Designed miniproteins, single chains, continued (4). Designs and how they scored, part 30

Each design is a single chain, and the fold is of that chain. pLDDT is the mean over its residues in the fold that is shown.

## One batch from the design tools (miniprotein)

Design m13084
Fold by ESMFold2-Fast:
Structure m13084 (fold): chain A 55 residues (1-55)
Amino acid sequence: SMLEKEAGEKGKEAARHGARERERQLGVTLSPEEIEALQEKAGRSAKENARRELK
């Protein structure tokens, strides 16, 4: 559904923002691959959570 897709995209964006904020606070640098993996995981989790809520 559209809501699942939107949740997934928002989850990815939030994970990217969180990763960048964490880098700033801790003075560390994550690789692009690590950030992408975090976004993929967050997107899947957000989509699955939205799917459960819509049932």
Scores: mean pLDDT 78

Design m13086
Fold by ESMFold2-Fast:
Structure m13086 (fold): chain A 139 residues (1-139)
Amino acid sequence: EEEIEKLVKEMREHLDGLEKAVDDAEYYVNKTGDVEGAIAALFDAAVHANRLTQAADELIEKVKTASPEMREKVRKEAEEILGRLRDLKSRADTVAGQALKLAEKNPELLPLVQEAVDTLRRAMDDAISALEKLVEEAK
């Protein structure tokens, strides 16, 4: 029970960290034109998405032996996180495209922006997949 509650809290903390990193990327791209700041924010977002995946994978194993009440709680939390994560993926895809366009003015940074974008897209797809599996296993 305590371990499950801790992992749910970790998922919420990394979702909040992911949201902040996407907000930071949008700020750097749209308000300041800071390509290096955008790269750092996109990589930070990917780290939080990967931490979400790790917490979700651990929860999948724990919910198999959890009480029906705890499974229902995890399922509801996972459904809410999944919804917010899908919205964040849409925002991340938009700001990633804007960052790539901004980097056209600095060709030396373009490969690093592309790597940050590719890393974030993979991390977000993995997190969405892990949360979808967690929702299914918690039923």
Scores: mean pLDDT 91

Design m13088
Fold by ESMFold2-Fast:
Structure m13088 (fold): chain A 56 residues (1-56)
Amino acid sequence: MVEELIAQLKSPDPEVRAEAAYALGRLGDPRANPALGAALKDPHEAVRLAALRGAA
């Protein structure tokens, strides 16, 4: 579910956030757009790249 993936973007673990960002990008659900925007500004580069690659 999109809501579960959005919740995982708030995880303290950057690996969990990166996987959630990638999955949300792949889903292309507009409900995830604000959360994906936040992931693109994440302090960890891996999370930002996962969000970008998922959307591609």
Scores: mean pLDDT 80

Design m13089
Fold by ESMFold2-Fast:
Structure m13089 (fold): chain A 64 residues (1-64)
Amino acid sequence: SAEEYYQKGVEAYKAGDYETAIEYFEKALELDPTYEKAGDMLGTLLALLGRVEEAQEVGRKYKP
């Protein structure tokens, strides 16, 4: 489920595995494009990594 992928993404983020966290948040949004928690975390993480344009695209694509 989207929630399960989101939880796996959070676990990867806490472990410092940011690329794996991004993959799990993207999988959560593939299952539920309106899943705000995954969209918010993905956008924040991309911005943290300096991938600002990709973070802005996530905000446009996965609007609440």
Scores: mean pLDDT 81

Design m13090
Fold by ESMFold2-Fast:
Structure m13090 (fold): chain A 70 residues (1-70)
Amino acid sequence: SAEEEAFRYLEEGARRAAEAWQTLWATDPERAAALARAYVEEGIRKAKEALGEEFPYTLPPAAPAAPEAA
């Protein structure tokens, strides 16, 4: 189904993002974050293309910088 196809794109994007993060975060965390975001965004784009305009899954509109209070 189109939903299953969309899910696999999301899963592939997330997997590639995790791999980029694990590989690069110790050497170049900024580049790791940028690559991870690009892979996730590409997965979402392909998932939307597979489902058309009825895409049930979505990410937050802004990349989180989650401020912390300690």
Scores: mean pLDDT 70

Design m13091
Fold by ESMFold2-Fast:
Structure m13091 (fold): chain A 59 residues (1-59)
Amino acid sequence: MGEQSASLLYMSQLSDPSNDVDKVVESILKIGEKTGETDKAKEYVKKTEEKYKEYQKKK
């Protein structure tokens, strides 16, 4: 499976926990709208929310 620029942008947002989760989610959704990858954007939003909950509980 080949890499796509949209997927790399999603992974970049997920890798940087220094920003508010709301900002990360908005960025992912906007990338999905611009690239037409709305399904991938929704998937990454779900992963971001799950990962954020994990970080919050682990402190």
Scores: mean pLDDT 66

Design m13092
Fold by ESMFold2-Fast:
Structure m13092 (fold): chain A 107 residues (1-107)
Amino acid sequence: SDRERLLELRDERVEEMLKNLDIDGSGVITADELKAVLESMGVKVSDEEVQALLDVFDVDGSGVVTLEELKEWARRVLERNARTEEETRQLLEDALRGEELAKLLEE
């Protein structure tokens, strides 16, 4: 229960950050907002990496990335890599290949 409670607290923190970043209340996240979230998790990313991540989130080509899709991805990142930038970067590289994020969106 302690581990489950810590994961709940991290999920709530991510949800609060995503909610605060969606200034327009559109339910859509921009590249700048995504970059800010990743940097707040201790991950340094380039603008190209952020754009590629957004493209992977938008698997249906709608041009829209939802807070729900980003929240699910961030939750998985926090579960696996709460401590290290290198591990988080590896998850980002896997997501940019469309492997891990596509699997998450299919589930």
Scores: mean pLDDT 59

Design m13093
Fold by ESMFold2-Fast:
Structure m13093 (fold): chain A 60 residues (1-60)
Amino acid sequence: MREELIKKAEELAKQGQEYAKQGDFRKASDLYTQAGILAYEAGEVEESRKLLAQGAELRK
C-alpha cells in the first residue's frame, strides 16, 4: 500500500510538471496538491510539504 501511494504521488507530480510546462498552472497546482496528499498518507512528510509548496507557488 505505501509503495503504491508513493508511485501514484510521483505520477501525479510528473503530470503536474507537464501541465506547468504547458502554462496550465491551475491544473499543475491541483496535481501537485493531490501528489502531496498521497505522499503525506505514505508517511513521506518532507516530500509532501515540498509538493504542496510547489502547488501553492503555481497559484501566485
Scores: mean pLDDT 82

Design m13094
Fold by ESMFold2-Fast:
Structure m13094 (fold): chain A 65 residues (1-65)
Amino acid sequence: SMDARVAEVVAHIEGSIANREAQLGRPLSEAEREALVDRRLDYLLERGIISEEEAERIRARLRAA
């Protein structure tokens, strides 16, 4: 389902953020987080893996966390 795919992509991005923060020993800046999220979503959108609606839902969930 769309909700399951959104949850999976959110978990993947959150894991990528956590791994990067652990590597740096600090929280990511807003700009660094945005760049990481944008890069991943653009990759998935370009390849038709997710829809624009799914991308917007992923962004909304990441903003709420």
Scores: mean pLDDT 86

Design m13095
Fold by ESMFold2-Fast:
Formats: C-alpha cells, sequence, structure tokens
Structure m13095 (fold): chain A 63 residues (1-63)
C-alpha cells in the first residue's frame, strides 16, 4: 500500500539513506497522490540536499 511505501521511506531517511528514501516516497505518492505526509518528507529531503526548486514544488503539493 501507499502507507507501507511511506513507512519504509521514513525508516530509510532515519538511517540517512536519502536517495533510497526518495524512491519509496515517490512510490507512495504514485499510489496515493493525496498522501501529504510523503510530499512534506520529499520537500524536507530536497531542502537538505540543496535542491530548493524541487523542495518548493513538493511543499506546494503538500498543501
Amino acid sequence: SAEDYYRKGVELAKQGKLEEAIKYFEKAIELDPNLKEAYHNLASIYYALGQEEKADEYFKKAK
């Protein structure tokens, strides 16, 4: 389920596996485009990686 992909993404992000976490969050939003928590986490990761434009785009989708 989308929530299962989301939970795995959170676990990977906690381990510092940011690129792998991104893939799981992307799968989560593919299955549930309204899963705002996944967009918030993607925005936070992209800010941490210095990808400000991508972070802003995901932040907008999280509203």
Scores: mean pLDDT 85

Design m13096
Fold by ESMFold2-Fast:
Structure m13096 (fold): chain A 81 residues (1-81)
Amino acid sequence: MEEERLRRLAEEEERLKRWWEEHRGTPEAQRRAQLEVLRRQIALARELGDEEALARLAESARALAEKTGDPEFLRLAEEAR
């Protein structure tokens, strides 16, 4: 049971990494790709009940909000509560 969950998590992370790589060609596309990857990772961590992952994702979103000035990253940090 746990091994199957870890396998699915690894596959989803790999898919998210490929999606992010496809969109990193421009600064704007890279920012948008980071938003989407982060949003999906938060949703997955919430589904799995991984509180440690949610806390780390919230910190990452806050750091990106400070670096980019994009309020969408700050909203994602609040969604990871």
Scores: mean pLDDT 73

Design m13097
Fold by ESMFold2-Fast:
Structure m13097 (fold): chain A 61 residues (1-61)
Amino acid sequence: HMSREERAERILEELVEKYGITDPEVIEQLRWVARYLASLPTVTDEQMREVLENLIRFFLE
C-alpha cells in the first residue's frame, strides 16, 4: 500500500525527468510543494500533478 507521500515523490520524480529539471534548488522547492499537497487529504494525484506542472512551467518561463 503506497502512502500519499510516496505517490507525491513519484509524481515529482516523473515530472523532473519529463521536463529535464537539473537545478537542485528548483527540485527542492517542488518537493516542498509536493509534500504540502500530500498533507492535504482532499487533494487527488491528478490535482497534485496539475499544480506541480503549473509551477514547473512558471520556473521554465
Scores: mean pLDDT 81

Design m13098
Fold by ESMFold2-Fast:
Structure m13098 (fold): chain A 80 residues (1-80)
Amino acid sequence: SMDKELIEQIEKLIKELPQVKEEILSLEDEELKQQAIEQLRGTLEQLDELAKKTKNPELLAKIEELKKKLEELIKELEAA
C-alpha cells in the first residue's frame, strides 16, 4: 500500500539524518548551508501536509518522529 511505502521512505530518511547533518556541517560555503537548511524546512512543510491527508496512526507516528528529528537538526545547524 502507499502508506507502507511512505513509512519505509520516512524510516530511510530518519536513518540518513546523521549523514545529512555531517554533510551540511562540512560545507564551506555559508550560502550553500543556508540553502540546505531551507530545503529541510521545506521537507517539514511537506510532512505537515502529508499528516493532514492521512488517518493512518502508524504513518502519523512516523511523520511526527521525522518532524522532531528534523526540527532538532535545523536548530543544531542554525547554532553552528
Scores: mean pLDDT 86

Design m13099
Fold by ESMFold2-Fast:
Structure m13099 (fold): chain A 65 residues (1-65)
Amino acid sequence: SPREVAARLAAAFEASTDPEVQEAIGDLLVKVPPEKRFEALRKAVDVLERGGTAEDLKKIVEEYS
């Protein structure tokens, strides 16, 4: 659900000590069009839960923006 994705994303943002991960999360929220945003955020959360990197998140931004 959008609420669950948002909660996990917020937790990942606060837990991350990598400023590039935080910047990529910000880019997902501002550069991805609203109609694609839920899919992009869900993919980003899945990547972060698997121990993904800022580079993986940047690729999602590029794919959906």
Scores: mean pLDDT 79

Design m13100
Fold by ESMFold2-Fast:
Structure m13100 (fold): chain A 83 residues (1-83)
Amino acid sequence: MKEYEERIKKDPNDAKAYYNLGNIYMHENKLEEALKLYEKAIELDPNYAEAWLNLSQVLRVLDSSPESQEKAEEYEKKYKELK
């Protein structure tokens, strides 16, 4: 965790560092933090297929509303288009 936070401070455009930190937060069940980190990863690298997939998975469990489920489906479609 701390190593990726320090890497982000040194290089705020490191999409992979945000993605990896998001995975750590996912494993700790810190879903809102994981969501923000995956969103930052795709902002920096829109072609990061795995970040789109994990973003969709987090959103599905974080918010069961129809709007969030539809958004998660759009993110999964983005993953399929990029892989």
Scores: mean pLDDT 80

Design m13101
Fold by ESMFold2-Fast:
Structure m13101 (fold): chain A 85 residues (1-85)
Amino acid sequence: SAAVAAVRARLDELMARAGELGKKAQEAIANNDQQALDEVKENLRKLQDEFRRLQREAEALGDTASASRARAGAEGLENVIDMLS
């Protein structure tokens, strides 16, 4: 369905954004840039919220595979945020 396709496309987009934020976090750490690191942490929290919303949308559509991937994404970001705190 179009709804399932949209969820999967959004999931791929969120995963790509997570990778980009990971690169920014590593650069901020290498440069000892606390302000940049704080901005990355805020964006990671926002991205985690988007993964949680996408998980609920996938669950409502019966797309258990996308729901599981979105949940894993949210949990992965929680671990990264905790490591950066």
Scores: mean pLDDT 89

Design m13103
Fold by ESMFold2-Fast:
Structure m13103 (fold): chain A 91 residues (1-91)
Amino acid sequence: AEEARRLLEEAERLAQEAAEAAHKKDYEKAAEYLERAIEVVERLLEIPEAVAEALKHEGLSAEEVREALERTIERLREQKEKALELAKKAK
């Protein structure tokens, strides 16, 4: 549970760093942070029961956590692709 909380905090931190990099128009750096966030969420996907326990106040089952993490990975991949496209257009 504590490790799952640390990984959740790390994923949120990386997503925030990506947003800040994009705000500064450093889209290559934003894509790098998004890639690292995806890696952290993939690690969370290996321990969905621990994530469900860390998010106990949300009332999610381990299966619901798995589905939510999979959707999060898809969204992060889309954001990364968009950041890479913006990086190409900026040059």
Scores: mean pLDDT 82

Design m13104
Fold by ESMFold2-Fast:
Structure m13104 (fold): chain A 80 residues (1-80)
Amino acid sequence: MEEEAKIIYNLIKKYYDDKSLFSETMLDNYIKALEKENPEAAKEIKKIYDEVRQKVSRGEKLTDEEMEEIYKKILEALKK
């Protein structure tokens, strides 16, 4: 759980930092793989990712507190 949450968090952080199609594709592929094993967790992770994408599209920056909240939400999603 924690190791998987860290991988997902790092993928979201890489997308936020890079805003590249490559980072977006890596995250999308990981979520698709997760959906086969845990569809409920994948759905929640997708919602978190979509919130980050919306902030990026508006030119908004994520605070350290918001990044910590994202990690917590990922951990909670993976407990299902």
Scores: mean pLDDT 80

Design m13105
Fold by ESMFold2-Fast:
Structure m13105 (fold): chain A 73 residues (1-73)
Amino acid sequence: MAADLELVRRAGEAALAAALALAAADPRVGLSDEEIRAAIAAVTEGARRFLETASPEERARLVALLRAELAAL
């Protein structure tokens, strides 16, 4: 469980970091460092809450989706 949570957290953080890097390349977005840190914290907390309530099938699906997104990055 803890290892799965850590995997999902790292995958989510990597995906968010990639999305934020792309957004930062567009000066129209203009996210501050505080907003970036808050977004990473929110994603991490969301992943934790999901894993506390998710079924084994839902967790497996999320991991598969996150791995697919990371592979596409």
Scores: mean pLDDT 65

Design m13106
Fold by ESMFold2-Fast:
Structure m13106 (fold): chain A 105 residues (1-105)
Amino acid sequence: EELEERYRRVLTQLAAFAILYDADSLEKLDEKVKELEKRISQPPENVAEAILLTLDRNAIERYKQVKEELDRLKEELGITDEQVEADIARLRDSPEAQRLANLLG
């Protein structure tokens, strides 16, 4: 039902982030996002860097929102991290996830 549709939407977005950051697991994706956060904490050296840092900040903000929604859905649906990883791996091959990754990058 509605929760299943929300879950699929959230997983498709996480699959898109996994494609964008070349991460083969949610743990690896989280590590890459944290590394990016460290890089964007410094002031930009020039205008081009400032634009790229703004895009990176927006991507990180979106990732955090999607991850928060996933955590709520995991509690509501009683799903395991293993099930989430399997579903994301399946969605990585979807045209929708690939299209979203292109829009985010």
Scores: mean pLDDT 78

Design m13107
Fold by ESMFold2-Fast:
Structure m13107 (fold): chain A 75 residues (1-75)
Amino acid sequence: SNKKKAEELNEEGKRLLEEGDYEGAIEKYEEALKLDPESVEAWVNLGKAYDLKGDKEKALEYQAKAAAIAAAQGL
């Protein structure tokens, strides 16, 4: 159930990102990661949202986090 809820929140975040609501997208991705902290997709999307917002430092931090989790999962 937590994984399914995290997937739903991640999809809501993607919708908000497509609408240009970067802050709303970030909130949804952060909620998804609280339920499933190993979601590579949610970490990637969080980094992308910060990059689009112009926060390059946070974008790099979250991209590095996504890469580390992906490596741990054999991706």
Scores: mean pLDDT 88

Design m13108
Fold by ESMFold2-Fast:
Structure m13108 (fold): chain A 89 residues (1-89)
Amino acid sequence: MEIDELIEKAEEALKQGNVDEAVRYLFEAVELIKSKPIDEIDIETLKRLYELAVKIAQKLAEKGYPKEVLDRVQEIIDFLKKILEEKGI
């Protein structure tokens, strides 16, 4: 799947309250980003993925998910923020 498709599916899962599916698609999208040169990834796609990761982290905290899951999503947020900062955003 393309990164944009994974983000779209994660956003849809999150709207449906299926946080586990949203987390799965988020991790798959991040792995695809890591497999590609950063310059090949659209800035709007990175921003969208960052916003999605933040929303997922909030829902995980609201639902009382284990610290290990929260920490893993926070690592993704920090990673995406670093990339956006390196691109001057």
Scores: mean pLDDT 82

Design m13109
Fold by ESMFold2-Fast:
Structure m13109 (fold): chain A 79 residues (1-79)
Amino acid sequence: SAAENLAKGQEAGRKGGEAWAAGDYETAGRHYEEAGQHFLAAGNPVAAAIAYLEAARAYEKAGDLERARRMREQALQLA
């Protein structure tokens, strides 16, 4: 359901923030990417775009420039 996907997106975003605060940018990126996927499934492209941009920032800080680029491309397509 949309409500279930919204809740999963919010939980993934929370985990992403905790991983970022701990300096685990690779894990933060993966959680933010999962948040974006759940927000898309919930029918909220704006929340998904924001989550993908947060994932891009985290992947870039982790040195994963290819995943960062893909996250930015996904966010742009939702604009």
Scores: mean pLDDT 92

Design m13111
Fold by ESMFold2-Fast:
Structure m13111 (fold): chain A 56 residues (1-56)
Amino acid sequence: SELEKKKEHIRKAEEAILAGDLEAAVEHLQKAGLSREEAEEVVRRMAAGQTVPNLL
């Protein structure tokens, strides 16, 4: 259940990045269990087309 909830937030973060809403992407990653700093770093790398570590 917790893993499925985390996956849902990660998916929403990916959708937000594709839509250009980087703030919404950070918020979704924080709800997935990342700190604000971790979420901002992940969003930066994903927006740049870089590989990120497994978030699960």
Scores: mean pLDDT 79

Design m13112
Fold by ESMFold2-Fast:
Structure m13112 (fold): chain A 80 residues (1-80)
Amino acid sequence: GYLEGALNAAKIALEYAKDGDYSNAAFVFQKAAETARRLGLDEAAKAFEQASIASRNGDVETAIKYAEEAIKILEEALKA
């Protein structure tokens, strides 16, 4: 479903960020944010938006931090 798709996309974006592919990381985090907003997960959407911005700036540590926050929210939503 959309939630599982967003979770998988976010994990792929996290690997892009770790590999130094900041443009692809930023793009995929932005798409994950859009999906999270459509699902009503506003905190996850904001975290993905921050991960996207950090990725565009090459701030890998900040991108990973926000991506992991958003992934945790999606994983908890999937369990509900």
Scores: mean pLDDT 87

Design m13113
Fold by ESMFold2-Fast:
Structure m13113 (fold): chain A 55 residues (1-55)
Amino acid sequence: MEERVEKLVNEAKKAIEEGNIDEARKLTQEAASLVEDPEKREQLVLEYFKLIEEK
């Protein structure tokens, strides 16, 4: 699961760089759903929401 989370995180970052914010959000939510640790899940979501909003 962690390897899949890392891939989804990398794909979300790439989507942000490409300007595909909707895809980045979707990928971030999918990655978060695979993380069982509540704090780690929250950190992932917060990091990507911050990147999306910092436009």
Scores: mean pLDDT 74

Design m13114
Fold by ESMFold2-Fast:
Structure m13114 (fold): chain A 61 residues (1-61)
Amino acid sequence: SIREGADALVRRGERALAAGDYRTAATWYRKASAAYEAAGDLESAQRARELSDEAFRLAGV
């Protein structure tokens, strides 16, 4: 399902964060946000966007 695909993208972001690759994590969370939006899950899309923004802050200092 589209939601299941979005959840998998979040897990890729989590793995990138664990590896210290904040920019890659931000990219996965951004893709997850778009996938949740396409699935009509606006709450999960917003949460994924917030995770992406936080990861970008960590990447940029």
Scores: mean pLDDT 84

Design m13115
Fold by ESMFold2-Fast:
Structure m13115 (fold): chain A 115 residues (1-115)
Amino acid sequence: APSPVERALARIEALAERAQGLLESDSLTAEALRELVEEARAVVETVEAHADSLSPEELEELARALARLGALLQQLLDQAKERGLLSEEEIREAEEVIDRVGATAAALARRVAAL
């Protein structure tokens, strides 16, 4: 069975592909963005819980995957703001999750640089 870290990496990659697809097809909905933000929160919590036990290879892969996810989610949030798809409260919640994804990616990247 895949480890929690292996599942988290696969989930991050799947979320990034979904986010990219929404950008490329111009098919962003409020529902889709809420789902992506909720799933991103869950996966970043899993990565944070296992951060101290990650191998060098896992650190590098997760750092890259989370950085890509964060960038794509930010692009979707910017589109959602321009289109008025989310409430002010939902925008704040999404910004907190995206910031957390980016902060986790940066923390893992710093650990890779220290190897």
Scores: mean pLDDT 89

Design m13116
Fold by ESMFold2-Fast:
Order: C-alpha cells, then structure tokens, then sequence
Structure m13116 (fold): chain A 100 residues (1-100)
C-alpha cells in the first residue's frame, strides 16, 4: 500500500544557507519519524526547489550533501532533488512523499 503526502516549505532567500539546510533537515527527519510510526518499509521523497539563480548552485550542493547524510542514516529512504531557478525573493521547497 502506497500513502502519498505533500508538504511545502517557504524560506526567505535572505536566510543563511545553514538555516535553510537546518529547516529542510528538520522536515526530512519529521517525515522519517512519521513513516516509522506508520510502519512504512520504504520512503521516497521528491524535493522540488525553486530558488534564485545566484543561490541555485550552493543550495543544490548543500541539499545533495544532506541527501547523502539522510540516505546513509536511513537506508530505506530515497531522496530525489530537482532545482529550478526563479525570480522570487523566497525559496520554495515542495516535498512529495511516498510511503510503502
């Protein structure tokens, strides 16, 4: 049985990279704990990010490092990251989660 969840996180682009990564880590850890409580055997997270062009490369690098950390800690979790440039003053994170 596959359960689908969606979450959106909006952070001002003026936030520090460390604060942005900490917020994303907190939400990913929350998703992992929720999956454990529901008895899920695997979790797939698709993270779609809309970010100003000048922040795109450093944020993608930081998110790839976070992905590696979470997947190493929880081998039953798979994270996919898509990053798109935007003219918004906000960074928008869209989480699509599949629990199985």
Amino acid sequence: MVEKLKATLVIPSSASLDDIVAAVRTLLETIVQLAKERGAKSVKVTLTVYVPEELKEPLLKALEELKAEIEAKYPWVEISIEVHATDSDNIIFEFEVELE
Scores: mean pLDDT 86

Design m13117
Fold by ESMFold2-Fast:
Structure m13117 (fold): chain A 76 residues (1-76)
Amino acid sequence: MTPPETLANGGISVLNSKGNDASKKLTSQGNNKGASQVNSTKNDTISKIKSYASQGNSEGVKKALLSGVNNIDNIT
């Protein structure tokens, strides 16, 4: 099984890339509210991932990552 910290680091990288791309796209379209929601969702998800990783909970990290990605997709 992938170590929680390794999984968290990979997930945070994915969230930053996806969230930054989504936020930039929304801002370019004049959707500043959507861009703000993406950034808030990204930051909240990263905090949850870090919390689960610190607890050694790989499944929690994975679940938080998938939920965060889906939430960003729903905003975009």
Scores: mean pLDDT 83

Design m13118
Fold by ESMFold2-Fast:
Structure m13118 (fold): chain A 119 residues (1-119)
Amino acid sequence: MVELTESGGGTFKEGSSVTLTSKISGPVEDITVVSWWAEAPGEPMRLVASISGDGSKTWIDKRYEGRVTISMDKANSTVTLTLNNLKKEDTAVYYQVAFAIVDGVPRLVVGEGVELTVV
């Protein structure tokens, strides 16, 4: 079974940078793609960035292009999202979603989320 544990949230100043990390429990090779999503108060849920399960391909949503990077450390089973030049609009709950094969069935695995507040 694949599970996601996110960390790195908290309160940060506008214009600073933050690193959000998710640790993946279970076999990384069973993961097709991992995505970071943001749920801001009063706004629809939005994609931030995605990375392929092998770490070879990345996709960054247009509104975050140039401000975010996503990387995978397969040795530590960790996916990292770095947000630069934080804006107050980046205040949201961030969670990781993995598209994985679980018990032979394609499933979405969703983390518990990590809160980010920009002041």
Scores: mean pLDDT 79

Design m13119
Fold by ESMFold2-Fast:
Structure m13119 (fold): chain A 89 residues (1-89)
Amino acid sequence: MEYAKKALELAKRGDVEGAAQYLTRAVLELSLDDARKAVGKAAELAGKDVDPARFTTRESAALAVGILARELTPEQLAKLAEFLVELLK
């Protein structure tokens, strides 16, 4: 939860690299199913065709989210961070 909230704060400040690092950490706190949902959301925002079911570990999903997050605008990063906050409720 706290990592996702910190990512949202950094995204709102325009810190893309900081937001991406905290989003990666937040995904590692999720179940595998929720980590796959995070990959799907990041891919949707980045305009990439990525099948989240191909990620078989939380670690691979977290790395994918980190890579995709670095391609996002601060506004898109905020949307991704808000999505992770909802998953961690």
Scores: mean pLDDT 85

